# Designed miniproteins, single chains, continued (5): the designs that were tried, part 71

Each design is a single chain, and the fold is of that chain. pLDDT is the mean over its residues in the fold that is shown.

## One batch from the design tools (miniprotein)

Design m18461
Fold by ESMFold2-Fast:
Structure m18461 (fold): chain A 64 residues (1-64)
Amino acid sequence: MLSVQEISKKIFQEVLEERSDELTEEEKKEAIDVLDFILKQRPDLLLSRDQVVSLVLGVKTLSE
């Protein structure tokens, strides 16, 4: 069974793959870096799909 951290990373990876045509390589890298930072600070945090989508879209809007 996956840990909470592994589940959060799996959801994040699925969201990135689903939105890969909407994101540049720079935006994908930034989103990964932000997630890694959050999970290092809060390793017990289970991210919902909605929270992950908000993170990815936030990175995209900041790069525009």
Scores: mean pLDDT 75

Design m18462
Fold by ESMFold2-Fast:
Structure m18462 (fold): chain A 108 residues (1-108)
Amino acid sequence: MKEIEEKAKEYVEKSKKNLKEVEEAYRRARELYDETLETGDAKRAEALEALDETIELSSKASNENDKYAKEMAKNPLAREAARELILYGASNGVYAIGASVMKLELEK
């Protein structure tokens, strides 16, 4: 029981770190995207690379969150942790969708 609580805490903390990295990557990609739209194509390649990095990082974070959530969901005492992990996964998905839309706009 105490071991499942410690594991839940570890997974939640890892997911928080992963989400923060995704948020920071998305912020950088969005800034480069906005700059490309405003100033022309000089930074387009950097913007596309940053968007691809955001999508990849978000995918990895989402896969880890799904794995952790499934493990935690098997134990009734860890259901709150499973719910929190699902919410972090959803947040990662929103950033992946946003980055994908921006990438499509730059590829026009």
Scores: mean pLDDT 84

Design m18463
Fold by ESMFold2-Fast:
Structure m18463 (fold): chain A 70 residues (1-70)
Amino acid sequence: SHTYIVVTREDDDTLELEVYDADDRLLGTFRWEGREAVLAGRDRLAELGRRLEEERWRRQGASSLPPPPP
C-alpha cells in the first residue's frame, strides 16, 4: 500500500500538506503558520525523507540511480 504527501502550499509563513492513500483518498491535512513553525515542519519533513530514502537504499542496494531530469 502506498501513501503519499502533496505539498499544497509552501512559503516562508505557511506550509500546508495533504496525505493520501493508494486510492487517492485524503487521510489528513496538516498546516503550519508562522516562520518558526514552517521551519520546524520543513526540518521534520527533511528528517522523514532522509529516513525513507535510507529504508529504500537498504531494500534496493546502493547502486540505484535517480531518474534523469526531463
Scores: mean pLDDT 66

Design m18464
Fold by ESMFold2-Fast:
Structure m18464 (fold): chain A 94 residues (1-94)
Amino acid sequence: SKIDELEELREELEEIREKLEEGEISPQQAVDRTKEILERARELLKDDPKAEKNLQAMIEMLDAFGSSMSREEVLEFIEGVIEFLEKQIEKLKK
């Protein structure tokens, strides 16, 4: 289901965050992996124009600034994406 797929994307983001916190991946690798997840989430939420616009804005932010972001900034960004996906999952469970 769409809920199950969004929950899988949230779990993948949590793994990216943990790997970045532990130094297993670089900030750039975390940015690249997060962009892939945002593109997949945008496709899953294409029928929600507000969610699609928010995800597109997140992708554009990473395209513009991702290569210059610190580890701390990337971690904060990923946390924001996780919170966004959790809110979308909650909406779909209703």
Scores: mean pLDDT 89

Design m18465
Fold by ESMFold2-Fast:
Structure m18465 (fold): chain A 85 residues (1-85)
Amino acid sequence: DEELALEAGKLLAEEDPELAQHVGELGEQLAGLPASSSPEVVAKAIIAIAEYNGVSVKDAIIGIGLGIESENPELSKKLIEIGEK
């Protein structure tokens, strides 16, 4: 699950740096992580979001993908594929 969060974090940082920064900022608010769009910090933020919402890391990654489906359908598909592993 930590490996999937890192894979999603890398993908977000590369293909949508603005969204990666917003996810990192949520991690700062939820778990006191440093505000960063780096893949490692975004991965930790995804884990913190999953824990806060009482869902699996896979479900959190799928949720992020579904949330951006209208804005970025290609990235949405890639995130959902990571969460379905």
Scores: mean pLDDT 82

Design m18466
Fold by ESMFold2-Fast:
Structure m18466 (fold): chain A 73 residues (1-73)
Amino acid sequence: MQLSDQEVQDIIAEAKEQLKQELSLAQLQELADRLNDVIERSKDAPIDLQIEAGTIASLTLMRAWVLELEQKK
């Protein structure tokens, strides 16, 4: 089912608050999975919300990737 614009905004806001914290790799992967689900369910949302969701998802994935590289040192 499609998410409402309000539900998309609420999830993005929660993700931004979580990203202000120091997150473990597992927490970042869970957040990335949630954001990917939101993107799939927000295809009918305004373009600005779609861009914001995609941006936060990309930042979450990049942070997870950096942590994976650091753990191999």
Scores: mean pLDDT 78

Design m18467
Fold by ESMFold2-Fast:
Structure m18467 (fold): chain A 70 residues (1-70)
Amino acid sequence: STKDQYKADVKNGIAIADSMATTDAQKAQVAAFKKQFDDIDKNGGTVDDYFQLNIDISVFILKIAVSRVK
């Protein structure tokens, strides 16, 4: 289902973000994403909940990637 695809995308995004996080602030943000995912999953999350979290994670990953290039 679409929800299962976004849920998988969130899990993959968290794994990528975790691998890229080097600062304490970045690691704390990854921990926050993990908590948000668990909270959404526990509360019977909607497609929109997983979609929004996937966007937030993707933006975070992009910001880290951009910070590493001149």
Scores: mean pLDDT 84

Design m18468
Fold by ESMFold2-Fast:
Structure m18468 (fold): chain A 94 residues (1-94)
Amino acid sequence: MVELEIEISDDPNDPSKLILKVNISGLGKDFTEEVAEEIIKKIVEEAKKAGASQAAVDELRLLLEHAMKEILEESKKNPEKKFHAVLEFTLDKA
């Protein structure tokens, strides 16, 4: 099973921004295109709920699609190995 942890907080240096931290871990063989899409949807939903602007959400989606593609390629090469990916984004508030 793939584990997903999402943490959103105000940027301590700029209260008009959010810090989004994502931890994704599991076995390579469990990380599928369907799981990647579910993860993107979940992260985007949490960012919207936290008050991220539409422009920030659109940019976040593109960055997540790129990150998920890289994890998928690595997972295909090492299906029996455990992976752990840490992603951090700064998002403008609406």
Scores: mean pLDDT 87

Design m18469
Fold by ESMFold2-Fast:
Structure m18469 (fold): chain A 88 residues (1-88)
Amino acid sequence: SMEEQARRQKILEKGLELHDLIQKRLKSDKELRTLALGAMALIMQVYWLDEKLGDQLFEKLKEAILNKDREGIEKLTAEARDYLRKKG
């Protein structure tokens, strides 16, 4: 449907924006970059299932990446993972 295509496009655009930010901002920190990419993958899955929660987690992850906040990224990874477990 047109609505599904619009949602897929939005998720793709958000994912590409976040991926670019991760590669640029965390270039010198391989461990933090790997953690952030993992969080991104989980949050994109949340976004598909719950747009409002996905958008909230996306904005929080973007801020955590900008601040190089390892603990924030780990917390967001756990929140996304717990949500996905409840839905599976």
Scores: mean pLDDT 87

Design m18470
Fold by ESMFold2-Fast:
Structure m18470 (fold): chain A 76 residues (1-76)
Amino acid sequence: SDELLQQVRRQIETFLEIARGQSLDAQLDGAVNLGRNLKDEVPPELHDQAIELVRELGRRYGMPEEVVEALLEAIK
């Protein structure tokens, strides 16, 4: 649902704000944990939209490509 995708967006944005000052290793650990949580929370029919949100917000917030890929792999 749209409300669920808005909740996903908020979770990603919160992670990005926290991650900004962290080491790459901490960002990778956080990305994997977030991706696993999103995999459990987001129904399969919304996975593509959740993936697009991760890519959009990763670009917008300047997230390292390694961190984006780790999050995406954990969602799959």
Scores: mean pLDDT 83

Design m18471
Fold by ESMFold2-Fast:
Structure m18471 (fold): chain A 90 residues (1-90)
Amino acid sequence: MTAEELEANFETIREELAAVLGVEAESLEAILEALLRAVAETLGVSVETVRRAFEDEAAARELAERLGIDLENIRVLAEDYRKLRELIAA
């Protein structure tokens, strides 16, 4: 997997989120789960591994090293995950 492939897959999810802007929290939770699943499938790891990497900088670094990808790509995804969680909590 390349950084370009990761960004392209994430852009697709962002487009889906934009299309459903203004939806209820239940729909946002479904989008969050879809996001975690899509990233997990793209990286070839478990959803739990992705969730940990998005919530913990050390786990993000470990995952980046294991997959041979730039840590910044994981950080960008982690920021999007946090924004979605904030929308659900609002």
Scores: mean pLDDT 69

Design m18472
Fold by ESMFold2-Fast:
Structure m18472 (fold): chain A 104 residues (1-104)
Amino acid sequence: DLTSEEMKIIQEITGLLEEVAKLVAEYTDNDEEALQLVERLGYHLAMGIRFDAPPEETRRRARALQEEILKLMQEKGAPEEILEKVRQLVDEAVKLAEEAIRKR
């Protein structure tokens, strides 16, 4: 049953984005706009998996949200090391979503 496998991948993506949200909260003093972008990213990746969105379109939208998150964190003075960690966590979440869509 593919539903169980898809739920597992969504849970892994959720875990990665919870780590992103924690770093965003810590380095932006709980900036509501930055946290909303993380929530939006999670929603778009989950919807891409559920509705078999084209992998390239899913990646393009996710990268746009990633860039907005990183820009806000940088403007708030987040260290380059933290920005790189957030970039890598988002890249892994996008990779998992693309793999889930392609396995369908």
Scores: mean pLDDT 84

Design m18473
Fold by ESMFold2-Fast:
Structure m18473 (fold): chain A 66 residues (1-66)
Amino acid sequence: SALEAARRGAERAAETGSGADELAAAMGFYQAGLSGREFAELMREAGVELSEENAAAGLQAGGALR
């Protein structure tokens, strides 16, 4: 599912710490239709602390690049 793909992307971003993997996670969350709050929560579960505002910005960037 899109949600499972987004979760895997968040886990990868947490492991690598790279901006490219963070962007890939944001694109996955955009495809899953998640809100900035939901994106922040999943990133936090994966080990990345992210504010809701930064999560919303990431979703916008991911959506724009798709």
Scores: mean pLDDT 66

Design m18474
Fold by ESMFold2-Fast:
Structure m18474 (fold): chain A 85 residues (1-85)
Amino acid sequence: SMMEEMRRLVLESGVMVGVSAIMLAVAELIGAPQSVVERLRRLLDEMERLYRQAEEHYRRGDLEGVREAYERIKRLHAEAHEIFR
């Protein structure tokens, strides 16, 4: 169903945010350069903002809004993964 698809996208968005938060925590733990830590923090903050928007779109039954937020989170997550290398 459309509601099941939206719920799945919101849950997957939350997982990507969580994984990116772990990347930031690990970067801090291993003493990564401050520039790397700051960039990861900014990406995580933006992903968390988009996740809040995805939840709001889900509450409104706006599948397109959920998909747009999901795709943006996915791109930011990919960027965080590349930086974390």
Scores: mean pLDDT 89

Design m18475
Fold by ESMFold2-Fast:
Structure m18475 (fold): chain A 63 residues (1-63)
Amino acid sequence: GSLGAGIQDGKLVFGGRSGDKIAVGSGDTVDSAKKSLDKAAKAAGDRGLKSLPQGHALVEKLL
């Protein structure tokens, strides 16, 4: 899987892909954006996007 982060329209955006499944979360804070991504990943059934500690390291490299 892959994970990315950015800023869009003043909001923090996290996106991830596992196989053919894609999930995106956004929020005004890191915590709200992560919570949004977790909710989207759970709805998609994408277990790869639940590895938030590894995703956090990728976010730190992209920001």
Scores: mean pLDDT 58

Design m18476
Fold by ESMFold2-Fast:
Structure m18476 (fold): chain A 111 residues (1-111)
Amino acid sequence: DEEVKKKIEELIKSLEEHAEEVRELAEKVSGLDKKILESLAENLKKHAEKLREALKLDKTEAKNVLEDIKAELERQKEHIREHLKDEEVAEKVVKRLEEDIKKIEEIIELL
């Protein structure tokens, strides 16, 4: 379980870095796109906080938290695809969310 703990800690850091990148992108856009990206950055920080709490849980509970976060990231990815008007920013954000989802899937397979 040391490997699982390390991967969750790496995922927490990745989500926090992703939240900061999304916040920086929000400063380069306006209107609804800015609000969407600000909301996504907030949600990514909340996911990182939930994962910190999951480090204290058993394997079954940790798996449930990871599966819930994955489902939320999938919904956020579709929301960006449907509603973000800046196509270049949308593609960059979606790709990064897909990378985060893949990391979660890899951790779930170890649980």
Scores: mean pLDDT 88

Design m18477
Fold by ESMFold2-Fast:
Structure m18477 (fold): chain A 66 residues (1-66)
Amino acid sequence: AEEYAKKAYEAGYKAGAAASAGDLETMRKYGQEAREYAEKAEGEGFKKAEKAGIEGMSLGAHDAAR
């Protein structure tokens, strides 16, 4: 459960950073990975993993802009 949320966050962070850099291919790849980890967490906390992915994406975009 927590492991999938963490992986969704990490993938989301990379997707967000790639989006800020204009790297649409990398953004798509890691955005897909974040979604897959959220889906794998369905029986163990899908909503937590989904939120973690979104939060990671937001922070990744913010950090890449600095």
Scores: mean pLDDT 76

Design m18478
Fold by ESMFold2-Fast:
Structure m18478 (fold): chain A 75 residues (1-75)
Amino acid sequence: SAEREALIEAFVAEVRERHRLSDELVALLRQLLTRYLAGLSLEELRAAMDRIRAALDRLPEVTAAHLRTLVGHAV
């Protein structure tokens, strides 16, 4: 839905800015979030985003491996 797509894009933009993600990591994050969107309610997606945000904020550096693990474990 447009609401889910807007929520994902807002979260991706926030994480990119805060953690200075490369275009490749931004694309990966969007792909991972979109993959889990079909299985989650809008409320569950927001809760998963909150968990991912908190976990990323504790990392000194964000890598592709971190994004795969954190998004996978958030669902």
Scores: mean pLDDT 83

Design m18479
Fold by ESMFold2-Fast:
Structure m18479 (fold): chain A 65 residues (1-65)
Amino acid sequence: ADPRRVGEGAARAIASGMSAAATGALARQSSGPLGPEGAKEVARAAIEAGASPEDARTVAREMTA
C-alpha cells in the first residue's frame, strides 16, 4: 500500500464523519500494518489533506505494527 494515498484516504474518511480510530483500523485491515516510516508518512499525508494532528496520530498509531 502507498502510505501517502492511505493518509489522504484517511483524511477524507474522517471529513465524512468516521472516527480517526475506526479509520485507522479499517486502513490497517485493507493495507496491513506499517513500520514507523510508513506510519509517519500516513500521518504527514493525512495532515496535508486536512486532518487534525490528533486524528493523524490516531490513524498512524492504529496502523503501526
Scores: mean pLDDT 83

Design m18480
Fold by ESMFold2-Fast:
Structure m18480 (fold): chain A 74 residues (1-74)
Amino acid sequence: MLLEEVKAAIEAFPSASEEERLLLAGQLGAAYAVAKAEGDEETVKLIEEFYKTLTPEEKAAFEEGYAKAKEVLA
């Protein structure tokens, strides 16, 4: 289930390396595109709140993951 995968990624984030955080941020961006396409409001809200805690570099990785997933879903 997407929500559980997103929760697991968020829980892993504080203990992850800088490189792993960029990878997880990109994966969360892709999950955000899927959640929005599916109308999964709970997962959308969770990701949006977490996005606010990201560094500029992590936000850039998130936006890239979101854009790539959005192209596939369009």
Scores: mean pLDDT 84

Design m18481
Fold by ESMFold2-Fast:
Structure m18481 (fold): chain A 78 residues (1-78)
Amino acid sequence: SSEELATKLYQVLAEKLKKEGGFDVTEEDILEIFEEVFGKKFNLEEAKELAREKGKALEDTLKELLRLVEYAEIAKKK
């Protein structure tokens, strides 16, 4: 289900952040977790399209992850 895929994305991101010692999430980090979960490399537009096709829970999750990237970038520039 799209809810299970969304949960898997958050789990992979949490493990990555724990191992790499940071809360700074980048667009590249999001694309890397998509590659880990779906088994192929994505650019941002391809990831958005996949999320739309898989369902609302995954689309909403991708939007939240991209919002975290935006927040981290704003914080770094202050």
Scores: mean pLDDT 77

Design m18482
Fold by ESMFold2-Fast:
Structure m18482 (fold): chain A 100 residues (1-100)
Amino acid sequence: AELAVKTLELAIELIKKGKIKEAISIILGLIEILKKVETEEAKKAIKLLKEAIELLRKGKIEEAIKKIKEAIELLKKVELSEEQEKELEKLKKKAEEYLK
């Protein structure tokens, strides 16, 4: 899912700017969208994203970014419905607003 990949790349940019709470909010929003997708790739991506959030909360920034990048590779293989892609477009716009 191209939108999911772009949304996580924006979350990484938020992390690099020290906007950790905002990045966590975006990642949590993506997890809620991905919970509706019953694939092994989506389930593994959710697990990696939850691990990334815990690492971010512990200040383990480099390790968190590695987990997010692993989730990005899995999400390239995941297909989303039109409804899920619309929810994700709103989430991507929220991440872009946080970067201002």
Scores: mean pLDDT 87

Design m18483
Fold by ESMFold2-Fast:
Structure m18483 (fold): chain A 78 residues (1-78)
Amino acid sequence: SLLAEAEKLVAQMGAVVDAGVANGWSPAELGAALAPLLAQLGEIVKQLSAEQQAQVEALLAPVEARLRAYGEAARARA
């Protein structure tokens, strides 16, 4: 199902963020790695119900928060 595909993409994005942070990737490198996954997720989300979209947003929120915190920490060290 499209919802299952969206959930898998969010899980992949989380794994990419975790791997990038663990290996010291720059925020720019991490953003570049996530861009195609975000684009693919956006195309799937357009086809989901409002309830399914809210579920995907809830799953994506901690990944977005992690990225924001990592970017802020990188700026503080620069």
Scores: mean pLDDT 84

Design m18484
Fold by ESMFold2-Fast:
Structure m18484 (fold): chain A 84 residues (1-84)
Amino acid sequence: SKEEEEKFREKLAEALRKAAKYARERGDEESAKVLEETAKEVLEQETKEEAIEVAGKGIKKVAEINPEVAAFAAEEVNKALAEF
């Protein structure tokens, strides 16, 4: 349903924002900005598949900056995906 798709995008964005906060707490402002922009892009997608692809691309970009933050982001995103 439209409500389930909207809730899905919100949960993905929440996971990415949580990872951005984690990055900032560790002094990684660059990864935090990438994750916040990725969360905004996830919310702009029309389908679950597009939202997942955007989240994956954002995490891959963060992996080139800080692999530990990328691993945290991937875990949080996977937890969100497991709810659906």
Scores: mean pLDDT 87

Design m18485
Fold by ESMFold2-Fast:
Structure m18485 (fold): chain A 110 residues (1-110)
Amino acid sequence: EPLDVVAQTKETLEAMLERNKENIKRAEELNAKELAELLEKITALYEKALATTDIQEMIRLLEEIAALLEEAIEYIKKHYPEEIGLIEEYELQLEAVKQLTALLKEALAS
């Protein structure tokens, strides 16, 4: 049901939001200003997704988040390849965002 999928999405996004606050601190410790800015943009979009009551807007925001997550993963792999934990974390976030987007689209189409 659409409401159950929305509730699950928001719970997952809230957990990711809290993890991203710690990851921004890690980027700052690395003096990785561009990475910190990318993570701040992703975090702001998670906050927007949590605040929306429109499923279609939530889908749009999740697709935008997925694009920025792909950019962040590529940036970390190029400039901080030793930060394996960050790479794995954002790859898992990307997979989760893609899965939630698919579930929301299916719920909206039903």
Scores: mean pLDDT 87

Design m18486
Fold by ESMFold2-Fast:
Structure m18486 (fold): chain A 95 residues (1-95)
Amino acid sequence: MRQEALARIEQALQELSALAERLGALDPEAVARALAILDELAALARELGLDDLAERLDELRARIEAAYAAGDREALHAALVETGRVLQEMREALE
């Protein structure tokens, strides 16, 4: 479980990094994939008892969706940077 969770988080960080240029361009498919990744990781955090991190991921998902709807690239970028920080904290909590 822990090793599988760590691998999932590392994969998510790599996927979000690979999507960065497309997310900056407000690509709908890239945004949809990022939201799906956050939903999966929030569910994983809850299964692991990391409820505070799950709530932060839910809030970031809402911020990404709102920024995309507004066409606000700066707000979207800020939410993605914070998402990366939350995922690093989630990794550290599992070590």
Scores: mean pLDDT 86

Design m18487
Fold by ESMFold2-Fast:
Structure m18487 (fold): chain A 70 residues (1-70)
Amino acid sequence: SSELLDLVANAQKIVEDVKKQVADLLAQAQYYRDVLHDEAAAQAALEKAQQVLQDFLDLNQTLTALGESL
């Protein structure tokens, strides 16, 4: 169905957006550490990357629980 195809496309977009956000934050952390020698800024960027991943995992868990309740 078109509804299922739309859900698949939206899920793929969410995964791609999360991957890009994490990659960008990891690149920022590397730049802070290797170029600016700012370990605190590098650590903050890594913590943001971990938060983005955790938020995505929490969303997936919520969707799984909702699916099981149907």
Scores: mean pLDDT 82

Design m18488
Fold by ESMFold2-Fast:
Structure m18488 (fold): chain A 98 residues (1-98)
Amino acid sequence: MEYVATIRVELKEGADPEEALKGLKEVAERISKLEGVLDAEVLGEVAQGEEKPTEALLAIVAETKEAAERAAKEAIEELLKLETVESAEVESIEERER
């Protein structure tokens, strides 16, 4: 049984979507290496082309609720350091059934 933390990230208006995605992926890679974290991935940036997303989602899969909460907090701190990010907040932390 796993816990999934979803973080909603608001991008700054006019941010380059490729640079924003690159920064988000680097944060996800760092978060995926934390103790108790099984995976971390950027969601919601699949339609970049002619559309520039103003919002992205980061999903963190963790072994325990405590690990998910800790990873989410670290992710928010890292995301707020990015120049392309306006805000970041925890949308949900949910138990994933198998």
Scores: mean pLDDT 77

Design m18489
Fold by ESMFold2-Fast:
Structure m18489 (fold): chain A 56 residues (1-56)
Amino acid sequence: GAARFAENVELAARLSEERRRIVRGIGLTLRALGDRIQEGIAKGTLDSGEVPIIDA
């Protein structure tokens, strides 16, 4: 019936939202990590040797 179809559509929407939330969370985590590394380097609390992608 229409009720079951609506239920399936809602479930699919919730799954899509969960996927978007996970992807967004990963993006935010990567940005936050990048910001923390840059701040640490600028502050002098991180040695460039601790971040191998930054050559001396």
Scores: mean pLDDT 67

Design m18490
Fold by ESMFold2-Fast:
Structure m18490 (fold): chain A 82 residues (1-82)
Amino acid sequence: SELAEKINEAVKLLQEVEDKVKNGTLTEEEFEELYKKIKELGIEAAKLLAKETGGDEKQAVENALKSIDDTMEELKKEKKEK
């Protein structure tokens, strides 16, 4: 499904961030670019989920962005500790 495709794409980008953090190769520019792409995919996935379930689109988007922000901030901290 389109929802599964968007989630899978976001997970792949998140894995790329994690791998580059571990390898010490993640630049600040790459982090910001990947963060933006993950947010865009998360918003699209949240909207699709809300549409399929009859849920609140605004709440779904807010929840997705909060989860993404929390995850990316933790990865940013790990980058600074290396």
Scores: mean pLDDT 81

Design m18491
Fold by ESMFold2-Fast:
Structure m18491 (fold): chain A 80 residues (1-80)
Amino acid sequence: MSAEELLERAKELIEKLKELIEKKADPKEIGEVAYEALLVIIELDILGLENPEQREEVREKVKELTKELEELAKKFQELL
């Protein structure tokens, strides 16, 4: 999977996570989507480490995605 494909997938999972949190969906479903988003972000970060030329750009995107996931995790804690 390319960095662009992983980035798109991470954004789709984050958007789905936002929708599930807004709907006050099952905590298990929210957790599963959040975990999948985290795994995709980790895979993107690893790919950036393996490609030194793209490492800085990928790292910046990983930081942005991680921040969004952290903000959503705080909203999820408010549901518990």
Scores: mean pLDDT 78

Design m18492
Fold by ESMFold2-Fast:
Structure m18492 (fold): chain A 73 residues (1-73)
Amino acid sequence: SNQERIGLLERQTQGYAGGAALIVGDQEALNQTLTLGVDGQRELAEELAARDPRARPYAEEAKKAADEANKLR
């Protein structure tokens, strides 16, 4: 169902944003990903990638997952 797919994409977005925070070594950002929705998680991952290029692949994947979740709503 769309609801199950949305739930999976929300978890993927959180996972990628968390991965970005872990690579950057930003514990505060990691904690923030746990309280944000998909759009906030995508935006945080993009901010992390702007500060550290190692996080760029994670920001791109977070954006894709968030965009797909929003299309299914």
Scores: mean pLDDT 86

Design m18493
Fold by ESMFold2-Fast:
Structure m18493 (fold): chain A 78 residues (1-78)
Amino acid sequence: MPSMEEQIEALVEEAKADPRLSPAAAQLLDEILAGVKAGKVTVEDIEKVKAFVESTFPPEEAAVLVATLDRIRELLEA
């Protein structure tokens, strides 16, 4: 079975392949992945990032990011 970190890495790669995602959004996902690998990202941190994304990125891009962040949150809660 893939580890939680491997599953999150796969989700980040899938999101980065979406043509709606800007380089800035891809960098944000890379920073989240690095934080997860370091054991420093909590469910509360993901909720804060979701709020930032919804206020900062265009709606179509924000939708992709929020969907990816929700999947990451589910894996962190498991």
Scores: mean pLDDT 82

Design m18494
Fold by ESMFold2-Fast:
Structure m18494 (fold): chain A 101 residues (1-101)
Amino acid sequence: MREELKEKLVNYLISLGFSREVAELLAELIVYPQRYFPGFDEEKALEVARDPEEALKAVAELLETGELLGQKEPVPGLREGLRRRIGEEEVEKLKKIVEEL
């Protein structure tokens, strides 16, 4: 069930020092990509989401480039809006964690 996968990823992110609010947003981006990328390949995203390290890499790439698993952001400013909601300190934390994987 997608909700179980999301909660597992949320718990992993909390263990890395993210707040529950930020962890839930980061997990949603890879578990429910259709909410941000209409027509996204959900099966591909779910496969990546099952590996917490690969999920972190995919979400970090989205926040850095505006692309999720090779799919460009559907509207200008999605990346910027997400970075604003997450906060720059938390985005930098994610980037550093991914660089150590």
Scores: mean pLDDT 80

Design m18495
Fold by ESMFold2-Fast:
Structure m18495 (fold): chain A 66 residues (1-66)
Amino acid sequence: MEPTKEEIELVKNHIKNPSEKAKLEYPVFRKPGETDEELSKRIYHEIMALYGDLSKIDEIKFVVKE
């Protein structure tokens, strides 16, 4: 199912300001030409595929690499 604009914004804000609960570092390589919105949508799908629960993002600190 496609994420809502609100869910994309939540993921984007979490990448910039990770939760105090974030204990797991997760490296993410940005694809060529990928915008912050596209990266956030991709991370949303990764989290939903792995955990089935977007709230699990609070446990993860994303390290974005070029």
Scores: mean pLDDT 78

